# Designed miniproteins, single chains, continued (4): the designs that were tried, part 31

Each design is a single chain, and the fold is of that chain. pLDDT is the mean over its residues in the fold that is shown.

## One batch from the design tools (miniprotein)

Design m13046
Fold by ESMFold2-Fast:
Structure m13046 (fold): chain A 74 residues (1-74)
Amino acid sequence: KIKFNRPKTEEEARLVADIAMHEMSRHSAQEIADRLGLPVATVSRYRRRMREAYAAGDLETFLELLEELVAMAK
């Protein structure tokens, strides 16, 4: 079980977002879907929303989406 703990500092939030973006950019939506046990359509939707939030500098929305995605994982 992977537990997601929301970062307490801006530096930690940035680091978590950077790591998550790196991992998501290195894998296909199908690979992520297979690992999380989720439909590819769900993963693709979250990847798009997360990329948009990250590009906008909206770390709050990014972390919320990441937490939701992790909570849905098996």
Scores: mean pLDDT 77

Design m13047
Fold by ESMFold2-Fast:
Structure m13047 (fold): chain A 79 residues (1-79)
Amino acid sequence: SMAAERAERIADARAVLEKLAESEEKGLAQAKKKGPKAVELFEETLRVLKEILDRLIAEGSVDEEEVRAREEELLARWA
C-alpha cells in the first residue's frame, strides 16, 4: 500500500540521518585537511541534505534525484 511505502521511506530517511550524524565528525576532519573552503562547502551541503531528509520524514516524500545530486556535488567539489 502507499501508506506502507511512505512509512518505509520515512524509516529509511531516519536511518540515513543517523548514518550522517555518525559520519559527520570524520567528514568534517577530512574537509579540514583540504582547507577552510572545503569546511564551508561540507557544512553547507550537510545542512541542505539534512533539510531534505527532515522534509522527507515530515511529509513522506522528496525528490530522490535532488538528494543524489547534492551528494554528487559535494564529492565533485572535494575532488
Scores: mean pLDDT 76

Design m13048
Fold by ESMFold2-Fast:
Structure m13048 (fold): chain A 76 residues (1-76)
Amino acid sequence: EAKKRVEALIKEGKENLAAGLANNDPRKLQAAREAYKKALELARSNEFPGREDYIKRAEENLEKVEELIRNLGLGK
């Protein structure tokens, strides 16, 4: 189900974000960004209950990760 896939991608993003912060690993932060981008794209392209909430969560998490990556001097 699309909803389950979006949930899995958001979870993957959160796990990579947590690992990136805990280990000061920019590769994990980039992986988190990719996971949230995929979650957002999938949520926007599929109809399911609670879709709007998942879009907001993915956008918020993506923005947070992009700010962290920018603060580390990643993304030229």
Scores: mean pLDDT 79

Design m13049
Fold by ESMFold2-Fast:
Structure m13049 (fold): chain A 71 residues (1-71)
Amino acid sequence: SSLEKLEEALAFVKANKDDPAKVKAYLQKLYEENPSDSVLRAALKEAIEVVDDPEKAIAALQGAIDALKSI
């Protein structure tokens, strides 16, 4: 599900705060592997755009997770 993939992406960003290039590669691959998941792709795109600031990337992914849990 979109939620599970976002939670895995969030965990990966938290584990790799000191390696933005590794985070970017992971998030881009997840984006490319899920062409039909518009919600996941929007959140991943936002996180990729702020990837050099790990706390902003975490906030973007967490915001998407919180929004999905409210539905």
Scores: mean pLDDT 86

Design m13050
Fold by ESMFold2-Fast:
Structure m13050 (fold): chain A 76 residues (1-76)
Amino acid sequence: GGYEEGKKYLEEARKVEEEAKKSGNKKAALGAGVGAGMAGIGVGVGKVTGDGEFGAKGAEKGLELAKEGLETGEVK
């Protein structure tokens, strides 16, 4: 269901954040952290509202932003 999909996206976003933190690049770590936080919010909203699909969509966008944060940190 959507909640389980959202949780999976959140876990992937957290892995991206952890990779960014290990890189020592504070900008990448911050950007990936924001994306992971947004994924968490998406999951939370989906759980509270009962709209797991909406939560999963939010978590997927959060994962996308976490990946962008990691890439942006590499370029400055």
Scores: mean pLDDT 76

Design m13051
Fold by ESMFold2-Fast:
Structure m13051 (fold): chain A 99 residues (1-99)
Amino acid sequence: MSDLEILNEAAKSFHLPDITEEDIKSGIGNATKLLQEMLLASTGVESLITPNPNKLDELTKNGILAFQRIYGLKEDGIADEETLRAFARMIRDRTVGAP
């Protein structure tokens, strides 16, 4: 399964629009919105901050930094192509039950 297919299957569970390859390359749009939604769902943040695909909130940036550290990526807090593809791999590995 490709990174794009994995991200789109996850996006369906959050009722998000289809993710394109361009969304992954740009680090803006539906792929980044999916990352924000999953980070917020996992942290249980009860705040006035709303996920925005065009802007990384400080909480989202901190989640991305933690993710980048765990996966050995550059820790810049930016949802770049490398970060989004690693995120797709994380979803795949957890979804197929390969602990």
Scores: mean pLDDT 66

Design m13052
Fold by ESMFold2-Fast:
Structure m13052 (fold): chain A 110 residues (1-110)
Amino acid sequence: SLAELLKEAAKEEKIVIDKETARWLRENSASDEEFARRFLELAEKAAKEAGLEILGVSVEEIDGERNVAVFVRSKEDKKTGVVVLAERLTEEQRAALEQALAQHLAAEAR
């Protein structure tokens, strides 16, 4: 699931919401630190399976809500995308992620 969403995000150069991984990690993590650690482990495994490289992981707090996002790039065609662990995104959260994705695209466009 996460591997397919990461692959879709990179292929379409878009933001993809992963509700299922967010829910599973919330149910299987006793702390925010454990949530972040388990997510990084899952993201690294999923990216490897999908043939993607991880550009970065961000933990953002917007309007008192913490969202975790992973930025990935296709090794084959260098397309970049982001998967965010959330039930939904606010307009402000989406704008922040779009800006971050644009910065990654600008930095890698050489």
Scores: mean pLDDT 74

Design m13053
Fold by ESMFold2-Fast:
Structure m13053 (fold): chain A 89 residues (1-89)
Amino acid sequence: MSLEQQLNELIDKIVEAAKENNGLLTFEQIEKIIEEWAAENPATAKWQPALIKKFKEAVAKSPSGKLTEQEAILLVVDTFIELLEEEKS
């Protein structure tokens, strides 16, 4: 499976979880989603710590302690861009 396909699977999980939670996600919900995604896609285990760190930092900056669907998607995309740039180097 390509890195882009793995990214899309994670985004789909986030979108579905946000729909079930009225458009907002806690860090605990996001961490569970990332852990489930990594378990289904073992090759992504090396990226799990970077994703967890980004979400922890974003939640800390959020006044509500939660992230919107769009904020969560942007963090996933930004993290994958950073990982792809590291692979090019």
Scores: mean pLDDT 79

Design m13054
Fold by ESMFold2-Fast:
Structure m13054 (fold): chain A 70 residues (1-70)
Amino acid sequence: SPEKFIEEIERKLGIEVPEEDREAILNAKSLKDFGKKLAELMKRLGLTEEQREEVGKIFGKLYDEIAKSF
């Protein structure tokens, strides 16, 4: 689920996703919109290349659970 994805990002990176970005991601209308909002979040948080790679790994692992939400 998108909630589980956010929780895994917060746990793995040791960060807290701002409420506005959490709401935007959870209310995404499609996988494309989800990906766009995720990219905007990563840019706003100033994530390193290594942190972005970790986010990509988490997304891949949870892809089917996220896709089921759309």
Scores: mean pLDDT 80

Design m13055
Fold by ESMFold2-Fast:
Structure m13055 (fold): chain A 86 residues (1-86)
Amino acid sequence: SLEELLERARELAERYKDSDPVVARAADLLAEAAEGIINKSMSKLEIDILIGMAQIGLGVAKLIGHPAAEELEELIDELIEAFKKL
């Protein structure tokens, strides 16, 4: 669910906030986008921009072999599927 995705994204951001700012920021962007969808507080364009920015963060995480890259990719894929249903 989007609520579970939001919780996972927030937890991931909190986990890495001091150690891995790129990963933490990507997770924060996913949480913001998920909240925007749940609360109907954001345009489709705003959500699409946040997802795009999070994908850049995922690209960096994958390039450096970060252990959170797999979980970030899973969350992005789930969010994209939810976004397509809007």
Scores: mean pLDDT 87

Design m13056
Fold by ESMFold2-Fast:
Parts: C-alpha cells; structure tokens; sequence
Structure m13056 (fold): chain A 68 residues (1-68)
C-alpha cells in the first residue's frame, strides 16, 4: 500500500469515526483487529479535537495491517 493510499484511507476513516459514538468506534475498530489500547487512544484524540494525533494513530494502524 502506498503512502498516499494510507493517508487517504486514514483521512476517510477519521471523518467516519467523527460521526460515530464511542461504542460504535470501538466495535468498528475491533472488527478490523485494533487493540483495546489503540482504540482508547484514537477515541481520546477525537474527543480532544486532536485531529492530527488521531490521523497519525490511524495511519500507523493501517501501515501495521499492511505488513500482515
């Protein structure tokens, strides 16, 4: 997966997650294999309005998925 593809997917994911409740975010991310710790960090970043941190966490997760 290219760096541009990862960034686009992460941006799209962040926009979707911003429309969801904490419980919906948790369920969706668990379905794609995210750890409970990562899910909590993403939710916290979104709630704090730290879009840059949320985006970086999502990008890193997508990169890790592409390795396995």
Amino acid sequence: MSKEEIEEQAKNALEVLKTLSDEEIRERLKLVGASEELIKEIIKAIKEGDDEKALELIKKFIEELSKK
Scores: mean pLDDT 80

Design m13057
Fold by ESMFold2-Fast:
Structure m13057 (fold): chain A 83 residues (1-83)
Amino acid sequence: MEEAEREAKRVKGTPEQKKLVAEIAELHIRMEKEGRITPEEAQRILDLNEKAYDLELEEMYKTRGEISKEQYDKIKELRKNRK
């Protein structure tokens, strides 16, 4: 929970990034409260994490200049192969 909120603050964030982190946090709160999530909610958490990761990668490349385009493309390919 704290990590998701911290990540939201770190992602200086387009409205889309902020929305994704908020949605992930809501799902985690529900999971903690109920001790169970539905398969659809579990899949949604995975999908949202993947989307948040893609947005962070774009910010690293375009906004912060922390990685080159070659590194950006390579990281995208590596993440595809993990699924």
Scores: mean pLDDT 67

Design m13058
Fold by ESMFold2-Fast:
Structure m13058 (fold): chain A 104 residues (1-104)
Amino acid sequence: SHQLDTLQQLQDILDQIGKAIVNEDYDTAIGLAQAAKDLVKKHITDTQKAQQLTSLLQQVISDIEQLKEKIKNGDYKGAAILKATITVNLSAMYFELRLMENSI
């Protein structure tokens, strides 16, 4: 398969993660981010970009796990900050994937 197909699939998964967060379906969001990491490891041939994307996806997973804990503890301000951080990291990955797509 072309690397382009993988980049487009990753962009779709990032959109799905964002929607899952909005719907408070955090376990689905974690599962999608893990699937995205697996796709990056298998199909992104640029080692530096693969490491960058994998790191950002792992950060998103960690932030979602922390978000679940903040909500459980009634820390809605901390939850809002984590949601903003997740959004920034998803946007950064989306931008990187678009730059990679435009280079093919």
Scores: mean pLDDT 88

Design m13059
Fold by ESMFold2-Fast:
Structure m13059 (fold): chain A 85 residues (1-85)
Amino acid sequence: LSPEQAQLLGQIAQLIQELIERLADDPEAVRELTTLWRELGTAVDNRDWSALLQTLDKIIEFASKHDPQLAQRLQQLRNQLRQLV
């Protein structure tokens, strides 16, 4: 990963973790988000940018239903990441 890609992925990871913490009282939502988070990690490990962006879009869609402000921040970071791919 480039330093810029690593920095953006770190920021994305932090926001996803914040969302998991905010949804701690909703075990079904946490389970769904954790599954998507694991899929994102697999895409990163495989350097599969197509799968990474696709999974991130699914996370953003999920986030938009629970925390629209956080979803907007994720979308901004996703768009920046796409420019580096």
Scores: mean pLDDT 85

Design m13060
Fold by ESMFold2-Fast:
Structure m13060 (fold): chain A 66 residues (1-66)
Amino acid sequence: SSRLEALIEELKARGADESTINAIKLYAFTKGDDFAIRILERMLEEGLSLNEAIDLEEKEKQEAAG
């Protein structure tokens, strides 16, 4: 996904370490590009850490499931 690649480059430009970038790439592979894009958007737009962005995404998914 071109958007996934663009968001990863933006995160790198903001000083994210290689372990964070590798974790995001792994999530894209295991959970899909859309999941990784949502995590990246939360990190970049809301200033959340990787763990905080994942926790919010999983919480919203659980709430939406009823």
Scores: mean pLDDT 81

Design m13061
Fold by ESMFold2-Fast:
Structure m13061 (fold): chain A 101 residues (1-101)
Amino acid sequence: SEVEREAFRYAMLKALEYLMKGDIEKAVKYLEDAITNPEKVAEEGRRDRKEYDELVAKIKKEIDSLPEITDENLQKIAEKLGLSVETVKNLLKADEIRKER
């Protein structure tokens, strides 16, 4: 089902994140939860996506108010939103990659 595919995709991303942090137990648990409770895992993924989309929308709204996109202006947006400039750049890049697919 689409819910199972959504849950598995999200669980794989979270498992990779925890494995990179050395937290094997949490990585395995996300994969297990995707099999035993895919609806819950999919709902968590949808919540994370909504938070991501809202954050990207706030960044884009700030950019649209600017005459020019410069590193200085991106830094001001990052400070206003409580983020690093690198995080802002990565979120915008990830959004563009997502839209291309």
Scores: mean pLDDT 78

Design m13062
Fold by ESMFold2-Fast:
Structure m13062 (fold): chain A 70 residues (1-70)
Amino acid sequence: SIESLINNLIDGIINGSIDAATAGRTIQRRFQRGRFTDSQIQQIINSLRANGRDADAAIIQQAWDAARAA
């Protein structure tokens, strides 16, 4: 499910198994193809910030901003 994908992505960034820049590129492509909603990407960003991962959250935000500008 999309929720499982989101939770696995958040967990992976927090535990270091997924690089935030790589995750950002994946989120950008999936958003551009309509596979992630605005609220789902905001959920990822909010979850990362809630866990003190502000630098990783900023990388995801930049990728999302780039996707919306395209």
Scores: mean pLDDT 85

Design m13063
Fold by ESMFold2-Fast:
Structure m13063 (fold): chain A 74 residues (1-74)
Amino acid sequence: MRAEIEREAQIALATMSASISEKIAEKALEAGDLETARKEIERLRRQARELEELGALELAREIRERVRELEEKL
């Protein structure tokens, strides 16, 4: 059961990290800070891949859709 608990913890951490990166990217775009926005969008892509590898496919898909929306604003 430890492996399952660790997987659930990793999914929770990746999801929280993605939420933070998304908010930073949104605020950076609003402020015209394209460098910070690009950095956080790349972080979101990594978090989506990590969630996919952990089997959280729906969460990964949601984050990828959000990445696409943010990229359209660059």
Scores: mean pLDDT 85

Design m13064
Fold by ESMFold2-Fast:
Structure m13064 (fold): chain A 68 residues (1-68)
Amino acid sequence: GLEEARKQAERIREGLLKMIEAGMPVAAAVALARREADEVAQELEKQGQTEAARYLREETDRAIEEAA
């Protein structure tokens, strides 16, 4: 549910920031974060958890805006 989506969003955000801190180009780190969020969101959507999938996508976009 939403609690798992929140944990996944935080994990993706932390991974994004760590990749950038380690010297990965921001565009590459963003692409990896978006791909991971899309994969998890698609699985949530297949399970009927549409709101959790939307939350994950929105939180990932917010993390990208803050990191870039």
Scores: mean pLDDT 84

Design m13065
Fold by ESMFold2-Fast:
Structure m13065 (fold): chain A 71 residues (1-71)
Amino acid sequence: DAEKLAELRAKQAAAAEALAAGDTTVFVVAGRKSEEGKIEELEERTITTPTWEELERKVAELEREILEKRE
């Protein structure tokens, strides 16, 4: 739905702003598309860590977990 997409975009923007301000923060989201093109089964997390390397690892782990949950 367009409403859910707008909410996700707002959260992405907030995380991007925090990252630009010097926080090692990202917003991770995954969703399944229905045959109608609607987004279903959304999972989202905001991740903040003390270092960029830790952030990259944590993002990769969570993205993998979210994708695995769909299978």
Scores: mean pLDDT 68

Design m13066
Fold by ESMFold2-Fast:
Structure m13066 (fold): chain A 101 residues (1-101)
Amino acid sequence: HHMKELEEKLKKEYDEAIKAGQDSINRAREVAEKARKLAEETGDPRLKKLAGQLNFAVDALETAIERAKKEGYKYAPSLKGAAQAANDLVKGAEEEIEKIK
């Protein structure tokens, strides 16, 4: 029963990691589109670079979610880490966009 309790905890962490990854993808896509539009309006290469970095993070997270679905709970920590890294990148990008405006 000890292993069953651990599996239940791992499943909860897995479900939370999948949700965190999906939420991070949605946020990164929104900020990437803002950066892309502003890059077209201003010609600022920093905005084009930010849009590219955010789009790369979206692709990486989509890949991580697919891996988590195939590998199961053991991949949850990796997916959670990837989601956190993407959230940090999004926050930094939002701050940089405001400085460029």
Scores: mean pLDDT 83

Design m13067
Fold by ESMFold2-Fast:
Structure m13067 (fold): chain A 92 residues (1-92)
Amino acid sequence: LREEIRELAREARENIADLEKVNEAVERIAELLKRLREEGVADEEIRALAGEALLIALEDEQAAIDVAVSEGLEEAVARADLAARRAALEAA
């Protein structure tokens, strides 16, 4: 689970220019963090792992926004979507 979360975070970073893939990876990371809570992993440890995944996944956030805008998405919408994914991962 922990290594899977880190691998998904790296995958999101590598595909940062593809918002759909980033969103998919973030949702899967949130699901795995929830499973760790259900398996009795301490909240402090889950928060640390979520923070690590967030830093890995969103390292090149601006590149993802630039690609989304080039594909016809409004910059404000792209920024709001990434902010929502960020908030969801932090809450997980």
Scores: mean pLDDT 65

Design m13068
Fold by ESMFold2-Fast:
Structure m13068 (fold): chain A 101 residues (1-101)
Amino acid sequence: NLEEQEKRADEALFETALDILARAYEEGLSIEETIERTPIESVRFMLRALYEDSPELFEEMMRLAYLAKQGDEEALERFRKLFEKAKELADEYRRKNQTIS
């Protein structure tokens, strides 16, 4: 039950990130504009963490999201790997940022 709830929450965040980044890429938004327009705080924090760590990976993530929405299965798999990396970075940066005011 708990594992199933966590998986559903994770898939919801994944789908949200995919949709936001694909639209941002299509509209030609900057990384900063993309982060600012992200309505879900947890997703926004993950994107900020990835941007702080590697802006090049953020740009690639946006491109992969767009291609995945066009039906590119390989792009979807690569996007999922970057999403997992962003989650790991967010956990690290969240811990650090909560101790810094």
Scores: mean pLDDT 79

Design m13069
Fold by ESMFold2-Fast:
Structure m13069 (fold): chain A 100 residues (1-100)
Amino acid sequence: SELTKKVLLKLKEIYDKFLEEYEKNLDKLTPEEKKKLLEFIKIFNDGASEIGKAKTKEEIIEILEKMLKEMEKLREKAGPLVKELVDKFLEEVRKLREEI
């Protein structure tokens, strides 16, 4: 659907910005913090895959809400630098959810 394509394009933009910030901060991140950020990347990839299979607006909304919950759980256990980096991307995903 057109909505599915629009949501996937916006998720790609959010993902690309996340990767750019991740690369900029590589020298500042511990191995544990890098692992946490890769877990956020996995949530984006898994969510985008599920949205690509979604047939209804309601399914897209449920997937975005699931992504937000999973990211918030990882954020709660993360250090300050990881929290700062992911907060920007959590806000972008929340805005995307509100636009639907």
Scores: mean pLDDT 83

Design m13070
Fold by ESMFold2-Fast:
Structure m13070 (fold): chain A 81 residues (1-81)
Amino acid sequence: SLSEEEKKLYEIISKIMEAVRKRDFETVKKLLDEAYEIAKKLPNKKVYALIFRSLGIFYKNLGYEEVAELFFKYADELEKL
């Protein structure tokens, strides 16, 4: 089962995906920063590094280069922890 922090993280990720769909990139950046701050404190943070990397690849393939770069940046930071 997911922790309360992990549930909140998944809710934020869902909101990021909706913000990208609406082309609201200021909200994407804010929510991604919030997601990273939660993920870096989790025991299973390396799982979230893989999730962020997968989302980065997904958005890069859709042409959202700036969004992809933010996901890759935070994936790399989580991998180092």
Scores: mean pLDDT 86

Design m13071
Fold by ESMFold2-Fast:
Structure m13071 (fold): chain A 79 residues (1-79)
Amino acid sequence: SDEEKLQKALDELLKKMYEIVEKLKKTLSEEKFNEAVEEMEKIFKRGAEKVKASTDVEEQLKILEETKEEIEKLAKEKL
């Protein structure tokens, strides 16, 4: 179902965010870690707002994938 596809994409995004947060926590100072997490939360919130604004499942899936890619890019820049 479309709901299962969206849930899977969201679960993959959340899993990736968790892995990144754990890596950042081990690598960065507390100050830099807090800044990186705040930036990740802003990216996630923008993606969530775009998903809520869309009624097209394919567009929602694309937004979730693009959000994941933006978070991965941020992680590479901070590490």
Scores: mean pLDDT 88

Design m13072
Fold by ESMFold2-Fast:
Structure m13072 (fold): chain A 75 residues (1-75)
Amino acid sequence: MEEERKAKAKAAADGIRETLKNTYGLTDEQIRELAEKAREMEEKAKKGEIQVDGDTFTLYSAAAAVEELRKRAEE
């Protein structure tokens, strides 16, 4: 069961990563940077300190999802 979940998480992470590379021209390093910034963005948005447009929010959320799924696949 755990191995299947890890395999699915890896496949999902790879799929989102490929979409980000193909659609936005991002590198693996840029995706990681966006994932780190996504956490800061979420915290600031939750506090009402910033307003983020839907496209930017989608990009950051996708990058954060890649890192979360990658960590889940590696555990």
Scores: mean pLDDT 73

Design m13073
Fold by ESMFold2-Fast:
Parts: sequence; structure tokens; C-alpha cells
Structure m13073 (fold): chain A 93 residues (1-93)
Amino acid sequence: MDASIDELAEKLGLDEEQRERLRRAVEALLSDPQLQQAANQAVSELSPKAQADPKNDNSSLAKTYNELAEKLRESAPEAATLAELYAEAAKKM
């Protein structure tokens, strides 16, 4: 699975340090279904705000992922790391 994570990081335009963070975060989430559920819950809470935004551009997407990361930092730090990496990828797009 590590090779597939590296390919995902390349598609998202992440540097080597961000790729290593992504790999560790994905491995943690795959090993703990509770972390995945916490991430999904936070996304569902932010989803109405994102859907209500008429612009729904990459800048708004990056802000949404940063808010998700802040909410997850205490309960699921690995999921917060994934959200931060997605926010960085969205800023590059």
C-alpha cells in the first residue's frame, strides 16, 4: 500500500516531507476505524458550510480542510495531518 500512497502524493503535488506525512497519516487511519469515523464526522459537520458557499473554489476548499484539521487535532491528529496536506494541495491547484 505504501507505493499507492506515494503515487497519491505525486498526484496531489506534495513534496517529499509532505509525502512522508501523508503515508504515516494514511497508515494510522487504515489501522484505526475510529480515527476514520472521527474524520468523517468532522467532514459532515463542515459539509453544509462548503455546500452553501456559492464560489466553492480551490481557495474555499483549502479553508475547509484547514478548519477540519483544527477540529481533528485533539481527537485524531493523524486525520488532522491528512486534512492539512489536502489544504496545501488545494492551494497549489
Scores: mean pLDDT 63

Design m13074
Fold by ESMFold2-Fast:
Structure m13074 (fold): chain A 69 residues (1-69)
Amino acid sequence: PDEAEIAAALIRMRAGVFISVLPNLSEAEKQAEIARLRAFAAEIVARVGSPEVARVAEEALARVEAAAA
């Protein structure tokens, strides 16, 4: 797989793990983890420079924020 495929998989995996632990997190912990995931996704998107990876990051972050609400 190329960098874009690996990057997309990493973002999806981290978002999925976060959603799976959501019921066990306080509101402060949810906000901290969302901020960490956003920073991670931004770094990956900037490094890879792929519109597909950017789309995956946007979708994953939207899903995480919706689940945390």
Scores: mean pLDDT 83

Design m13075
Fold by ESMFold2-Fast:
Structure m13075 (fold): chain A 77 residues (1-77)
Amino acid sequence: DAALAALRERLAALTAEFEALLREQLRASPRADDVDADLAESRAALAEALARLEAEVGPEEALRRLIAQLEAALAAA
């Protein structure tokens, strides 16, 4: 499904953008060794949120909602 593929690509791009911002914020931290663990936790939480939404509204709508939430969060950052 081309629509689902496009939405997954957009989600991946937004996730990478968030990870880049998080790395920049954590770079000033003396706990640089915890960065990978924090990123892994964030990825797990995102995957769980997507799986939950897919169960409730289906894959396309779940991706659209999560993308909208991430875009809003990036705009507010």
Scores: mean pLDDT 74

Design m13076
Fold by ESMFold2-Fast:
Structure m13076 (fold): chain A 84 residues (1-84)
Amino acid sequence: SPGIRREVEEPLARMRALLAQMRASDSVDDIRARLREMEALAARTRDLIAQGRLLGFPWAQEALREMDRLLAEARAVLAAKEAA
């Protein structure tokens, strides 16, 4: 369904925007808040994919890999900013 793809694509776009904001921020508290929002978006998107039984679709598998990549990068940004 085009609607379900949009429901997956919109959180991914938001996660990319949050990661960019984390990289641009010097506030560790703001970076932690943005990471929590990214984790919540990823959890909701994984639940949507599972509920929709979408795991057999290549685009859904790619979305899950992209979410995991974005979260790993976000955690690395937080670690680097905490060490600064």
Scores: mean pLDDT 87

Design m13077
Fold by ESMFold2-Fast:
Structure m13077 (fold): chain A 68 residues (1-68)
Amino acid sequence: MSEEEKKLVELSKIVADVVAKYRAGEITTLEQMLEYALKQAEEKFPGDEEFIEEVKRAVELAWRALQA
């Protein structure tokens, strides 16, 4: 698996996990979703600002979809 594919897989896992926690009522705000997801992103790829920004964008899009 390429580094790009590995990052896409981890991004998908982080977004799926944070959405699942929101649906379970463990997370109720965008701030909490971002805090949880960005912590996971930093643990998986420390200092990778591009990956962290991709996770942030994906979580913000997921939050918007959950509010629709």
Scores: mean pLDDT 83

Design m13078
Fold by ESMFold2-Fast:
Structure m13078 (fold): chain A 84 residues (1-84)
Amino acid sequence: MLSPELKAETAANIRKALPGFVADADELASRIEAGDEEALKRAPVHITALGVLAAIAENVGDHETAQTLRDAMKRLAEAEEKAR
């Protein structure tokens, strides 16, 4: 188990970066929906990264941040699936 201090620091760092992760996912999804094949190629790596971050946020007790990351992951995954 992570120490309480490390859990709090990890949660704070993810929350600080959260708006950037959401914006990047929305931008990539929009580019995929517009037919950008390079964005489509990058989607699997970003989907995986968002899923890992969501799991970390959940494990440190930040359920709201975890849900926001899962929503961003789902948005990007749906755009990728529809483009294939």
Scores: mean pLDDT 83

Design m13079
Fold by ESMFold2-Fast:
Structure m13079 (fold): chain A 94 residues (1-94)
Amino acid sequence: SPLEELEELLEELREIIRRFEAGEISVDEAVKRVLEIYRRVREILERNNSPIRFASEEEVEKALAAAKALGPRAVLAMLKTFAREVELLIEELR
């Protein structure tokens, strides 16, 4: 189900955040993996006829690039924001 797929992606996102906080992965690797999760979330919502703005991926990429310029703490804050948005989406689909 879409809910189960989103819950699995949330677990993957939380693992990326944990590894990034632990210094086990680089900023570039964390950004890359989070963008891959974002694309999969978008694909799930699109397949289920949820209204999603196509511009959102470009906006997310720009936000992550800005966070990278500010430093790893800003990147971590952005990743945690994405996790919260996925949590809220799952809650809405319950």
Scores: mean pLDDT 81

Design m13080
Fold by ESMFold2-Fast:
Structure m13080 (fold): chain A 61 residues (1-61)
Amino acid sequence: MKPLDIPKPQSEEERKKMLAALKKAWEMLDKETAPRAATLTAEEFLELAEKAMKLFLEELK
């Protein structure tokens, strides 16, 4: 998998936007993983993390 270049925040406003996007991505991961945390495999978690990163990047648009 090719790593994505995540833009670095250049201002406090950009950092807040990135943190808000990251929080949304984390909330999605928590919602998907919480009911099955004990049975979730590393591969499944990585797939969910990829979805979260895609959501994060979409929020940064």
Scores: mean pLDDT 68

